# Designs tried in a protein design run: designed miniproteins, single chains, continued (4). Part 14

Each design is a single chain, and the fold is of that chain. pLDDT is the mean over its residues in the fold that is shown.

## One batch from the design tools (miniprotein)

Design m12487
Fold by ESMFold2-Fast:
Structure m12487 (fold): chain A 96 residues (1-96)
Amino acid sequence: MKQKLASLAVAAAITAVGGVIDVELGRDPTGSAEAVLELGEELAELLEKAGLTEEAERVRELAERLAEALLAGDTEAAREAALELVRTVDRGIDKI
């Protein structure tokens, strides 16, 4: 479980970086926004299975904020949401 959570958190972070690059270059970030929502849901489901319902809900909220920030072209908000999402997963891993 810990390794899968870590791998999905890394995938979410890489996807967020790609989305930020797309925004900075004037490209469409929709694919990255959709991918972070899917990865966020997978992370939340694994956290719920571990009994970490608070961390699961927080990950869903942060994935939504990240997707919204990317679609709005707000790269600062996107970076903050991505960092907090990774930190939330890392804190969850420490409780397992």
Scores: mean pLDDT 88

Design m12488
Fold by ESMFold2-Fast:
Structure m12488 (fold): chain A 61 residues (1-61)
Amino acid sequence: SVEEEADEVIARLQAAIAADTSPTRRAHLQQVIEAIEKNKDNPEALKRLTEVARRLLDSLA
């Protein structure tokens, strides 16, 4: 489900924050988590945010 995908992406973002030494990148990753949490009752927005988060995580690998 979209909710399960969002939970998976949040976990990956949290792991990325824990591993990152850049304060600005940590802040940006945290903002993405907050956006997902605020939109958890909106499946369309949640789907778009998880896609954005996945692209961001891929760019950090």
Scores: mean pLDDT 83

Design m12489
Fold by ESMFold2-Fast:
Structure m12489 (fold): chain A 72 residues (1-72)
Amino acid sequence: GLEESLYKPLEEIKKLAEEAVEKKDEELLKKAEELAKKLLELAKRSLPPERYEELKKEIGELLEKAKKKLEE
């Protein structure tokens, strides 16, 4: 799994993205994107490349899906 230090930010990003879609709240999506940037910056320095790529893909797909549902 992912490192424990990354678990809480990742779950917060997921929750914010889900709430953004559910409530049609673009500010919540923006907050999720801001947290994702901070998490990926930390992960790039802390994780092996393979794990970083997995995390980056997971977060990217999550945010893209949420944004698409807000915009069509």
Scores: mean pLDDT 79

Design m12490
Fold by ESMFold2-Fast:
Parts: sequence; C-alpha cells; structure tokens
Structure m12490 (fold): chain A 58 residues (1-58)
Amino acid sequence: MVSEINAEFQAEVSRLSEELRRRLKEETDPQRRLELRRQTSDRVLRLDLERIARQLEA
C-alpha cells in the first residue's frame, strides 16, 4: 500500500481546501467565487490523476 503517496495527496488537498475557504470568506463577487471553486476543483483533479499515475508506477 502506497500510504505515503496517499498522505501527501490528502495533505495537499487539505491545504487547497483551506486556501479556498479563506479566499471565499474575503471574496463577495459571485463570479470570482465560482472561478475560485473551479480552479480549486481543477487542481484537485490534476493531483488525483498524478496520485493514480504514481501508484500505478510504484
């Protein structure tokens, strides 16, 4: 089991979620709020694909 790769992924996702939450508290524009959510979702998806690729390689 590649628990270290999974731990790194979870830590990064947690950091991205915290950053998004902080930014959403400061941002009042609905359009920018939507963009922040989309950007974060795209980054999480990329990280998940990287994690899967690393696990298949390991």
Scores: mean pLDDT 79

Design m12491
Fold by ESMFold2-Fast:
Structure m12491 (fold): chain A 70 residues (1-70)
Amino acid sequence: SELEKLLEKLKKELEELKREKEEVRKELEEARKAGDERKVTLLEAVLAVLEGAIYFLEEVIKKLEEELKK
């Protein structure tokens, strides 16, 4: 099924985004320790974008899983 293949691809992309989020979070903590206010502001913005992307992708995956049950 093409929907099953798409679902597997999206789940892999979600795992990748979650890894990127953890990397950005670690960089943010290091920037905070270093007192780099500009880098903190930038990384907080990047983190917010990644959190939004993860939330959206999780919703898409849920809808596709529901569609596969029909």
Scores: mean pLDDT 87

Design m12492
Fold by ESMFold2-Fast:
Structure m12492 (fold): chain A 55 residues (1-55)
Amino acid sequence: SVEELREEALRLAREIGGEVAVLALEKEYQKLAATVGEEEAVRMLLRNLRRNLAR
């Protein structure tokens, strides 16, 4: 669900950069959700977070 994907993205952001990363993710999510919809926005952000963890 969108809720579960959002929680996973927030958790990964916190692990990568703490509260600063969480704030940045929240802001980016709001912008993307307005453009591509909530589910697609979460999927895009989660993909980017996973890419960062791979490096």
Scores: mean pLDDT 80

Design m12493
Fold by ESMFold2-Fast:
Structure m12493 (fold): chain A 77 residues (1-77)
Amino acid sequence: SSMMKEKAKEVAKKVVEAVKNGDYEKAKELLREALKEGIDKEVLSEEIERIALQEYLRGEISVEEANKIGEILKEVL
């Protein structure tokens, strides 16, 4: 649903921000909470990858941070 996609986008922004702050445990917790709330893991992964790509293209995250996001997604989802 459009509402679940909007929730996934807001979670995605928070996950990327947590990684930018070096708070990987918070990023993992945000993902686990989103799954518990019924957000589909494929939708969540897609929105996080979309935000991470946008931030990378803007120079707002490093390649190392982008790789860390990918590692966290593989670990939790």
Scores: mean pLDDT 85

Design m12494
Fold by ESMFold2-Fast:
Structure m12494 (fold): chain A 78 residues (1-78)
Amino acid sequence: SELERKLEELERERRELEREIEELERRIEELRRRIEERGEASEEERRELLELEVELALLGMRLGILNIEIRRLRRKLE
């Protein structure tokens, strides 16, 4: 059905988004590690870290919305 197809699409999108979040978290961790080992962060590194952290927050919000949509569609299939 149309609803089942939409649910499968959203569940696939969620898996892809979860992978993107994990990759971004790893990039943030690697950058933080390099900064800590050096004892100092450049202005460029601080800006990059902030940009990555903002991107992570936005992806987290998107994942939250997607989870709500998936739950709503699952309820309609009951």
Scores: mean pLDDT 87

Design m12496
Fold by ESMFold2-Fast:
Structure m12496 (fold): chain A 61 residues (1-61)
Amino acid sequence: SSEDQKKLSEVAQEVYEYALSKGIPEEEAEKIVLRSYIEGLEQGLSPEEIKERGLEEVEKA
């Protein structure tokens, strides 16, 4: 749905900005967002679950 697409876009932006705020380089931050997004979509996760996954990867980096 258009609402889910908007939510996914917001989630990607939030994870990316959070990664940058933690001192992660832009290239690595983009890779974290992309991995969480692709894996989450493949597993049928919600936007909220994809965000949680992305934030966890940022904390590990």
Scores: mean pLDDT 83

Design m12497
Fold by ESMFold2-Fast:
Structure m12497 (fold): chain A 59 residues (1-59)
Amino acid sequence: SVEELIKKAEELASKIPDPVLRRIILHEINRAKELYKQGKKDEAEKVARSALKAAEQFT
């Protein structure tokens, strides 16, 4: 689910050692949350997947 993608991305992003990359990725995650709250589930999923991949790469 989109909620699970967001949660996993947040957990990994919080562990990113570089504070600049961490801030950027957390900002993308917050955007995904906002889209999800607005009912834009497809857009939220795309942003969440992108943020998760970035968090996995930089953790």
Scores: mean pLDDT 85

Design m12498
Fold by ESMFold2-Fast:
Structure m12498 (fold): chain A 57 residues (1-57)
Amino acid sequence: HMAELARELAEKAGLPQSVADAIAENARVLEPYGVTEEDVEAMVRVAKNALASPLPA
């Protein structure tokens, strides 16, 4: 559920599919550690800001 929410939020934020997939995977991995909807929203925001700045491959 968190991975699905993460993908939807990332897509709505206009992030590329590859980034949306990465956020969804991160949310899926962190779900057993108590990730919340607020955490997922924070991940999307961080990724959007990161995309505005060049990142190492």
Scores: mean pLDDT 75

Design m12499
Fold by ESMFold2-Fast:
Structure m12499 (fold): chain A 86 residues (1-86)
Amino acid sequence: MLSEKFKKEIDAAVYLIAAATYLNIARRLLEQGAPLDEIRETIEKAREYLDKAEQYAKEANSPGLLKAVEALRKDVEEIEKQAEER
């Protein structure tokens, strides 16, 4: 049976993948000149999944997953800045 720690690591990884997916959608929307509101809504989804990923990564006591969350948060901030500077 999977340990509780391993289950939390899986949950964190799943939410990280979801966050990265929405971030990639936001990048593509920005490249295509989509409306700022669509980009912002997509970024909000990425942030929601990052918050969940961070929670599970902390519960799993996984420094690697926490570092991955931090890296994606920086990428989200960069995309939001690029969208607003248009």
Scores: mean pLDDT 86

Design m12500
Fold by ESMFold2-Fast:
Structure m12500 (fold): chain A 95 residues (1-95)
Amino acid sequence: SVHDRLRQLYSQLSPEDREKLDEALAMIEGAVRSGLPIPQRTLDLLLEVYLRDPDLTSALVQALIDELKSSSDPLLRQIGDRLEDAWQQVLQQVS
């Protein structure tokens, strides 16, 4: 399942990268709840995690987007959409 895959991928991150990803996700949720733009720090944190392990981070972020966008909760779907937008901006910086 996507839940089992998310837990497995997340556990493969270093403790430092897990903390950075958790901070980035909290900032995205805060932005959605307040109707504010995603802070630049969110993109910087996602980029730092990506640069350490691009394949693992891409798989994890995509699985998380898929999970959030499939939720019955409109707020979680909106968080998924904003995470997808933030992630596309990160990928554009490394292309």
Scores: mean pLDDT 88

Design m12501
Fold by ESMFold2-Fast:
Structure m12501 (fold): chain A 62 residues (1-62)
Amino acid sequence: GMHEKEEKANLLAAGLYAAVQSGDDATLAELAKRAGLSPEEARALVEAGDYAGLFEAALAGL
């Protein structure tokens, strides 16, 4: 299994990606705070297709 932080970071990254794609700004704001990102930073990473960067940012924020 993955380390606890890696597992949580992956879940946050997946949730952020889904929130951006669905236009759920409230969920985006909440999950971005948990990942140590602004909603604008999280949206930019998703729009760029940079899932690895989103995961790394989430991991660093935990």
Scores: mean pLDDT 80

Design m12502
Fold by ESMFold2-Fast:
Structure m12502 (fold): chain A 74 residues (1-74)
Amino acid sequence: MELAEKYRELGEEYEKQGNYVEAANYYALAGRIYAFEGDNKKAAEYYLKAAELLEPIDPERAEALREAARSIGG
C-alpha cells in the first residue's frame, strides 16, 4: 500500500514537471501494485491515467494499459 502511494506521488510530480513518459511509468507501477494488493478500482484508475498520458506519444503502449485496466474488471 505505501509503495503504491509513493509511486502515485512520483507520477504526480513528473506530470507537474511535464515529463509525461516518466509520469505514466510511475502511474503504471502504482496500478500494478494496487492490483497485487487487490485494489482493482485504483489499479484500473492508474492504468487509465498512464494510458491517457502516453496516447499522443506511444499509442501502442497506451492501448496495452487500457487492456490491463479492462482485464482487472474496472
Scores: mean pLDDT 83

Design m12503
Fold by ESMFold2-Fast:
Structure m12503 (fold): chain A 63 residues (1-63)
Amino acid sequence: AEAARLAEAERHYQRGVEALKNGDYETAKQHFERALALLPADHPLRPEVVLHLEYAKQKIEEK
């Protein structure tokens, strides 16, 4: 079950990065938020997801 949650989180992270490349900042934000919800509190991927989420939020505010 935990392995399935981590795989789901990684998929959301990948989809978020793809959305950032396409300029879909709202979609990217949603995927990164979902990834964080699925990751354990101290997971090594969390800091990377947080940085990308903050970037997406900043770009949304710049619209």
Scores: mean pLDDT 84

Design m12504
Fold by ESMFold2-Fast:
Structure m12504 (fold): chain A 60 residues (1-60)
Amino acid sequence: NAYEEILKLMKKLLEEKKSIEEIVKEALELAKKYNLDIPTYKDPIETLKNIIDKAFEELN
């Protein structure tokens, strides 16, 4: 599941203490590789929330 892989990547980057901006950037690049069109916002925190919300919707 593409969203499961995205969440795993985000968790790994958070454990590595990467910035929210870097986490969002790498998550969006992985999403693009899976041909997922995820809406982005200028605020990285809002984009991060959107990715998490979409992942939980798709996994439930």
Scores: mean pLDDT 81

Design m12505
Fold by ESMFold2-Fast:
Structure m12505 (fold): chain A 54 residues (1-54)
Amino acid sequence: MMKKKREAAVKVTAGALGGLTPEEVRKALEEAGESKEEVERAAKMAEEGRKWIE
């Protein structure tokens, strides 16, 4: 469980820094077979991360 959260956070952070939008992060994780809840969580983290840096 903790590992899954860490991987999602790392992917979201890397994606946000790499220029991925929340929609792109959502799409990528959904295609990777993540659950709907994980996808939504990661998308929110990507959006918040980008806003916080900007």
Scores: mean pLDDT 62

Design m12506
Fold by ESMFold2-Fast:
Structure m12506 (fold): chain A 55 residues (1-55)
Amino acid sequence: ERLRRIVEELRKVLAEMPGVSEAEIDATVAYVSTLSVEEAERVLERARELLEQYK
């Protein structure tokens, strides 16, 4: 399932961000799982861009 793969990847990206709690990751993942595949991909891309700012 494509959406599930995006959600799993998003969880990994969020886990690498400083200051993000497990509860916040779970809430974000739950929300994104209700979105379309296209919207979920956009969220993942934005999260990756944000993570890049810390590295």
Scores: mean pLDDT 79

Design m12507
Fold by ESMFold2-Fast:
Structure m12507 (fold): chain A 55 residues (1-55)
Amino acid sequence: DEVARRIAEALGISLRAARSVLEALRSGDPVVRANIRHDLGEERYEIALRLLEEA
């Protein structure tokens, strides 16, 4: 998934971690999204969300 690759590069995380972030964002589950937002921090969360929306 090219979106996962872009997230990995933008956030400086592994492709495996980026895939987990992408799956969490695509789930639309508020609890799952809140957990990812907490783990990444607000700025990185917004970058990941923007990259998903641009795809």
Scores: mean pLDDT 81

Design m12508
Fold by ESMFold2-Fast:
Structure m12508 (fold): chain A 55 residues (1-55)
Amino acid sequence: SKVEKLKQLIEENKKSIKELEERKSEDPTLQLLFEAVKGSSELLIERLEKKIAEL
């Protein structure tokens, strides 16, 4: 179902965030990039959860 596909996408994004947190760097530029990617993934998760709530 559509809901199942959205839930799978949420779980995949949560796993990606966890992996990024494990790859923290002492390089300020790489750290900024990791934080930006994490933020984008967190925003996507929020939007997907809202979409599921509307279904």
Scores: mean pLDDT 78

Design m12509
Fold by ESMFold2-Fast:
Structure m12509 (fold): chain A 93 residues (1-93)
Amino acid sequence: MERARELVEEARELIEEAREALEEGDFERALELLERALLLLEEALREGADPEEIRELAEEVIRLSLEIMKKAPEYVLRAIGLVLRAIGLQFDV
């Protein structure tokens, strides 16, 4: 449970950094940060993190990925991959 909280906190920080990178137009960095955040959220869920908290953070990943798709079409396939993974985290699979 302590580990789950640490993973969630790290994922929140990565999502915030991704938002900042996106605002700067660094779409490659934003995607890398979001991919790392999803990996941490997946691990946190396995470690017993609050599903509601995972859902909220997954929604933020989806929102930022959609923003990248709108601003940088060259990254659309990678961003779609993030959206699909984040949707998976919102449901019990």
Scores: mean pLDDT 84

Design m12510
Fold by ESMFold2-Fast:
Structure m12510 (fold): chain A 64 residues (1-64)
Amino acid sequence: MSLDELLAKATELAKQGKIEEAAELMRQAAKDYGVSLGTILRELGEKYGLAQQQLQELATLLGE
């Protein structure tokens, strides 16, 4: 799965309220592609349009 596909799927899971599943995909993307969790969080908001409330929930769960 590409980075773009992982981030798109994480966004859809977060929109469905599956925050823990979204966080697991974000951790996988960070490991596999050498990208920081902070960068992924920023891209989910800016590029994929994830709402700030869901971004805050993910940030808290990820320790960011």
Scores: mean pLDDT 83

Design m12511
Fold by ESMFold2-Fast:
Structure m12511 (fold): chain A 79 residues (1-79)
Amino acid sequence: LAAAAGISSAELGVLQLLLAHPDREFSVAELAEATGYSPAAVSRALRALEARGLVARDPRTGRYRLADLAAALALLRRA
């Protein structure tokens, strides 16, 4: 549950980690280990963030990176 902005705790946690490492790519397993959320929760969060254009998936590696730093910061400010 999120108190504001309609973002889940898992989405917020994943987004915060990606914002801390904007030059890095992460697998679902790496994000789950780093955030403490389950792989299923991380996968769901990444799908939602990708739909918002905040995160991009590399089709070659299946890894995720921050796609839009400004939009991610704007969302985090509210959440």
Scores: mean pLDDT 78

Design m12512
Fold by ESMFold2-Fast:
Structure m12512 (fold): chain A 69 residues (1-69)
Amino acid sequence: GTVEEARRLIREARRRFREGDLEGAHRLLEEARRILDSLPPEESRELRRELLELEIDIGIAEIVRAVLG
């Protein structure tokens, strides 16, 4: 189902982030967000939290890369 798809995308995004692929990780999270937006709030709450935490980590890494080279 869509919950399993979102979970899979978030796991793959974490893998890409660990590999230094910030752009790939971000794109996968955008896909996961679209799926989660179609789901009931209660069913998607935990995955939305994981998504937000990873988005913050990616955003920080992108800023650091842009500022520090």
Scores: mean pLDDT 84

Design m12513
Fold by ESMFold2-Fast:
Formats: sequence, C-alpha cells, structure tokens
Structure m12513 (fold): chain A 80 residues (1-80)
Amino acid sequence: MSKKIAEAVGLALRAIGALLDKDYEEAKESLERLVELAREFREEGDEETAREILELALKLAKQLGEAGEEVKREAEELLE
C-alpha cells in the first residue's frame, strides 16, 4: 500500500531529522508511530514490510540511548 509506505518513509525521515537536531522527544514520537504502523502492516498480513519497519525503528531507537529504550523494547518484542 503506497500511502502507508509513504507514511513509514516520512516518519523515518522525521525521526532521523529529529535525532540530528537532538530533539529526542520528536524522534521518540516518530519512532512510536513507526512501531504502530508496523503493527498495522502485520494486521494486514504484510509481515515482511512490518519486519523491515521494526528493524529500522529498532536501529534508530538505539541511537536515542535512554530516550529510545521503550521503543527499542517494543520493536524487539514484535520482532520475536
């Protein structure tokens, strides 16, 4: 689905931009929405896209350090 894929790309870019600006609150919010979007892809049966989004969210959450721990935990649980 092009609309949801575009949303995922937009959220990832927003998280990266916020991380570069050291806006950890904005980065966390964007990553939390990415994880929710991955859950939506999983509900629709798109496990491959869900996994790719979760792996990206996990990688970016690791760059947030302590502020990213909640997102990291949720992404790791969903990747199991």
Scores: mean pLDDT 82

Design m12514
Fold by ESMFold2-Fast:
Structure m12514 (fold): chain A 55 residues (1-55)
Amino acid sequence: SRADRIAAVEAELVRLVQELGERLAKTTDPKEQDRVMAEAAGRIDALLAELRALA
């Protein structure tokens, strides 16, 4: 159902944020931190676009 798809995307967002926090905690190199943040931003934008399409 639509609700199930929304719940799945929300669960992915929660996991992504948690994973991002863990990766940033392990990363001391500023270049690598910047790259990790950029990759996460792209993934978050894609998931938010999916949520908007389901609204």
Scores: mean pLDDT 84

Design m12515
Fold by ESMFold2-Fast:
Structure m12515 (fold): chain A 58 residues (1-58)
Amino acid sequence: REREIARLAAEGESADAIAERLGLPRATVSRLIRREEERSARALADPEAFRAEQLARL
C-alpha cells in the first residue's frame, strides 16, 4: 500500500488524487509520500552520510 502510494507520487500524481483512488485521508497519503521521498533522497545521495557537514534528517 505504501509502495503503491510512493509509485503514484513518483509518477506525478498528487496526494489528493492518490487519496481519492485509495480511499485514504489526504493527510495520511501526504505523510506516507514524505516518508518515502526522504528514504529515496538518502539512497540517491549516500546511505549513511549525507555529505556530512549537515546530517539533519530534515
Scores: mean pLDDT 66

Design m12516
Fold by ESMFold2-Fast:
Structure m12516 (fold): chain A 55 residues (1-55)
Amino acid sequence: DEKKQKAAQEIALEILKNGSLSDEQLKEIAKKYDLSYSTVKKIYKHVKLLVESAK
């Protein structure tokens, strides 16, 4: 799903820049990519694990 991949990339960049995203930032990404908030939260948990494992 292209929308999920783009959301995951933006989330990864924000984690690299700020270390984490707020609930409000996750909701904004959900609106931007036309995804549900629950989907974006699942992406965030997965991407955070990948970023942490790469360090």
Scores: mean pLDDT 81

Design m12517
Fold by ESMFold2-Fast:
Structure m12517 (fold): chain A 75 residues (1-75)
Amino acid sequence: MEEERIERAADAARKAASELGMTPEQVEFVADAARKGARAGTPEQAALTVAIASLRLGMTREQAEKVAKAVLDAM
């Protein structure tokens, strides 16, 4: 059951990042960030982890917020 929650966060991050035109490697980087955040226990931690990862990849604040919101909405 926890594994399903973690994978929902990762899948939401992949979908949002792919829609923003990111490369497969960047998409998986953001998905892994979502998994790590989700394992920390809260949707807010998953969203924050994804936002930070997105910003580190050079995404704009708006793009990072879109990915973070997708992760929050999936959890």
Scores: mean pLDDT 80

Design m12518
Fold by ESMFold2-Fast:
Structure m12518 (fold): chain A 61 residues (1-61)
Amino acid sequence: IEELVKKGEEAFKKKDYETAIKYYEEAYRLALEQGDVEMALRTAEKLAEAKKALKEQKAKE
């Protein structure tokens, strides 16, 4: 899970929000499967931020 979050954060820093979303979605799904509520909330928050950033980036094109 943490490795997926790290890869998502790296993609987010590169402004590759689509890739960041994919990694955060995988991390969120795994956190739910493991019953890790704290990680699920953290990845859900990062997912929301990445989706918002992608939407704003596309709106400027």
Scores: mean pLDDT 78

Design m12519
Fold by ESMFold2-Fast:
Structure m12519 (fold): chain A 65 residues (1-65)
Amino acid sequence: MVKVEKVELNGIPVYKVTFELDGRKVTVYLNEDGEVLSVLVDGQRASPEEAEKATKIAKEAVEKA
């Protein structure tokens, strides 16, 4: 269950990837070049380990979309 949305933040197009991991809501924002802008777990900044895992899932989802 991975949701990929293309949204605009202040006129800048970004990808918003939302999914659940271990019962927590994960949101990853990527720019159009696939660079990670932020990783949030339950609305808080992710740890480096959480960010690495979430980023891999989000990039694969965007590339497949």
Scores: mean pLDDT 79

Design m12520
Fold by ESMFold2-Fast:
Structure m12520 (fold): chain A 81 residues (1-81)
Amino acid sequence: SESEVKTKVQDYLKSIAKDGTVTPEEVDEAITIAEALLSGKFEGLDPVKIGLLLEHADLNKDGTVSNDELQLFLKTLLSMK
């Protein structure tokens, strides 16, 4: 559901935020990582933050993140700007 994806996006942002407070910089970084995952272009990105995003986007715990789930994750991040 949209609310479940929003919760996962919030949890991801908190996991990469040093003090648990999400700033515009964390949102922009998360958008960049999500776009890179969708396009297959990962050059220069933090592998830990990539791994955390994939973990939070895997809603059914199949070990597989769908393109649709990544798209919804990105759309949710963009709505926070």
Scores: mean pLDDT 76

Design m12521
Fold by ESMFold2-Fast:
Structure m12521 (fold): chain A 97 residues (1-97)
Amino acid sequence: KPDIEKAIKLLEEALEKAKEALKLTTNPEAKKLIEKAIENIEKAIEALKKGDIETAKKYLKTAILLLKEALKLTTNPEAKKLIEEAIELIKEALKLL
């Protein structure tokens, strides 16, 4: 059975990592990708709170793709680490769904 509560907790941690990465990111295209990823994570959390696991999974897969593209454009080493940590937390949340 899906562990929705644990998945939400991991996604809230991923959201904080993505927001911190955004503060450290200077590349305008990377910023837009991180902002879009944050929006998709927030929408996934809302979907999970409503029990819509299928919709949440779609948003989370989109967030991973956006963060991977942002990672390619990001030069700050701390921002890169935070983006990688956010991706890993989203992947762990997906395993629980």
Scores: mean pLDDT 91

Design m12522
Fold by ESMFold2-Fast:
Structure m12522 (fold): chain A 97 residues (1-97)
Amino acid sequence: AEEYLKKGIEYFNQMKFYEALKYFDKAIELNPTAEAYFLRGQVYRALGKFEEAKKDYEKAIELEPTPEAYRNLARVYRMLGETEKADEYEKKADELA
């Protein structure tokens, strides 16, 4: 699992988003962690796949709420035009920071 997560991060840093997605999918299949969902959500957001990014950030928060995950979820809700939910999650991020 850790090997796939590491490869996913390496591809993401190279802006090879589809390769990163492939390895994060494998990491999640073997060990579904908040970090793996969060990182895959970042890849989906970079690809403009905001509904998929939203689902992954929500799953990451369900497993382990962090200020960064809430801020990224809020950003995605703004991109989807859901401003009230974006404001709610920004507030949750601030309360955890």
Scores: mean pLDDT 87

Design m12523
Fold by ESMFold2-Fast:
Structure m12523 (fold): chain A 84 residues (1-84)
Amino acid sequence: MRISAAVADAIVARLRARADAQGRVRLQDVHDIVRDTLIAAGWSDRDAALLTARIVQALRQQDTDGDGTVDLATAVAILRTYTA
């Protein structure tokens, strides 16, 4: 499953808006933003949920502190691997 550049740009803009002063984003916010943006772009609930789960699982591997947050730059890099 691949997303368009326009959908990726929309997700990145929303993630930047939710990043804290240190450039970190919560995994729950990543989940909600990715899923909601895919659904708004015309994705089915099923396909949006499947891609969101894959992205969040990849990001959990980067959450070595177990605090439920990741760097915005890391989230953007992982998201780009799913871009067409």
Scores: mean pLDDT 83

Design m12524
Fold by ESMFold2-Fast:
Structure m12524 (fold): chain A 95 residues (1-95)
Amino acid sequence: STATFYAPAKKDSVVEVKVTVQNGSATVELEIPAEGTPVARAQASNGTATIRLEAKVKEGSLVRVTVTAQSPGTVTVEVYSDGQLLAKATLTLAP
């Protein structure tokens, strides 16, 4: 199963996404499509993975976070801009 989450990025900031997985595993992909960033990818299994991406825009751009479950579980996604929490979501995903 796949879920997509969007959060606004602060201009001239470093975007950090923390993904915590309980009772399973997930692949997380991070990009800023409007800025043409390459897709950053990480995997988390019963733990936390962190992805960092620079966002250097005059206006806030939407960060696209795609979570794909490899097994059933609960995934918590936290999006930070220069250490400030912008968005938090909890997802229950099936494989």
Scores: mean pLDDT 71

Design m12525
Fold by ESMFold2-Fast:
Structure m12525 (fold): chain A 69 residues (1-69)
Amino acid sequence: SMEDLQKAQEYLEKAKEALEKGDIESAREYLDKAGGYVVRALSQGDVARALELGKELAELGKKLREMEE
């Protein structure tokens, strides 16, 4: 749904801010929440936008993994 897409985007922005602050724990939590909303949106047929948000999620997840080293 549009609400799931909006929540995914909101949590991706929060994850990005947490990563900028070096807050690994909060970033992980926000990325997990964003991923859940992306999956919900995909399940409801919002494929194109959910895939765009999924790409951003993957990029932020890679950054998080590099910072956890």
Scores: mean pLDDT 84

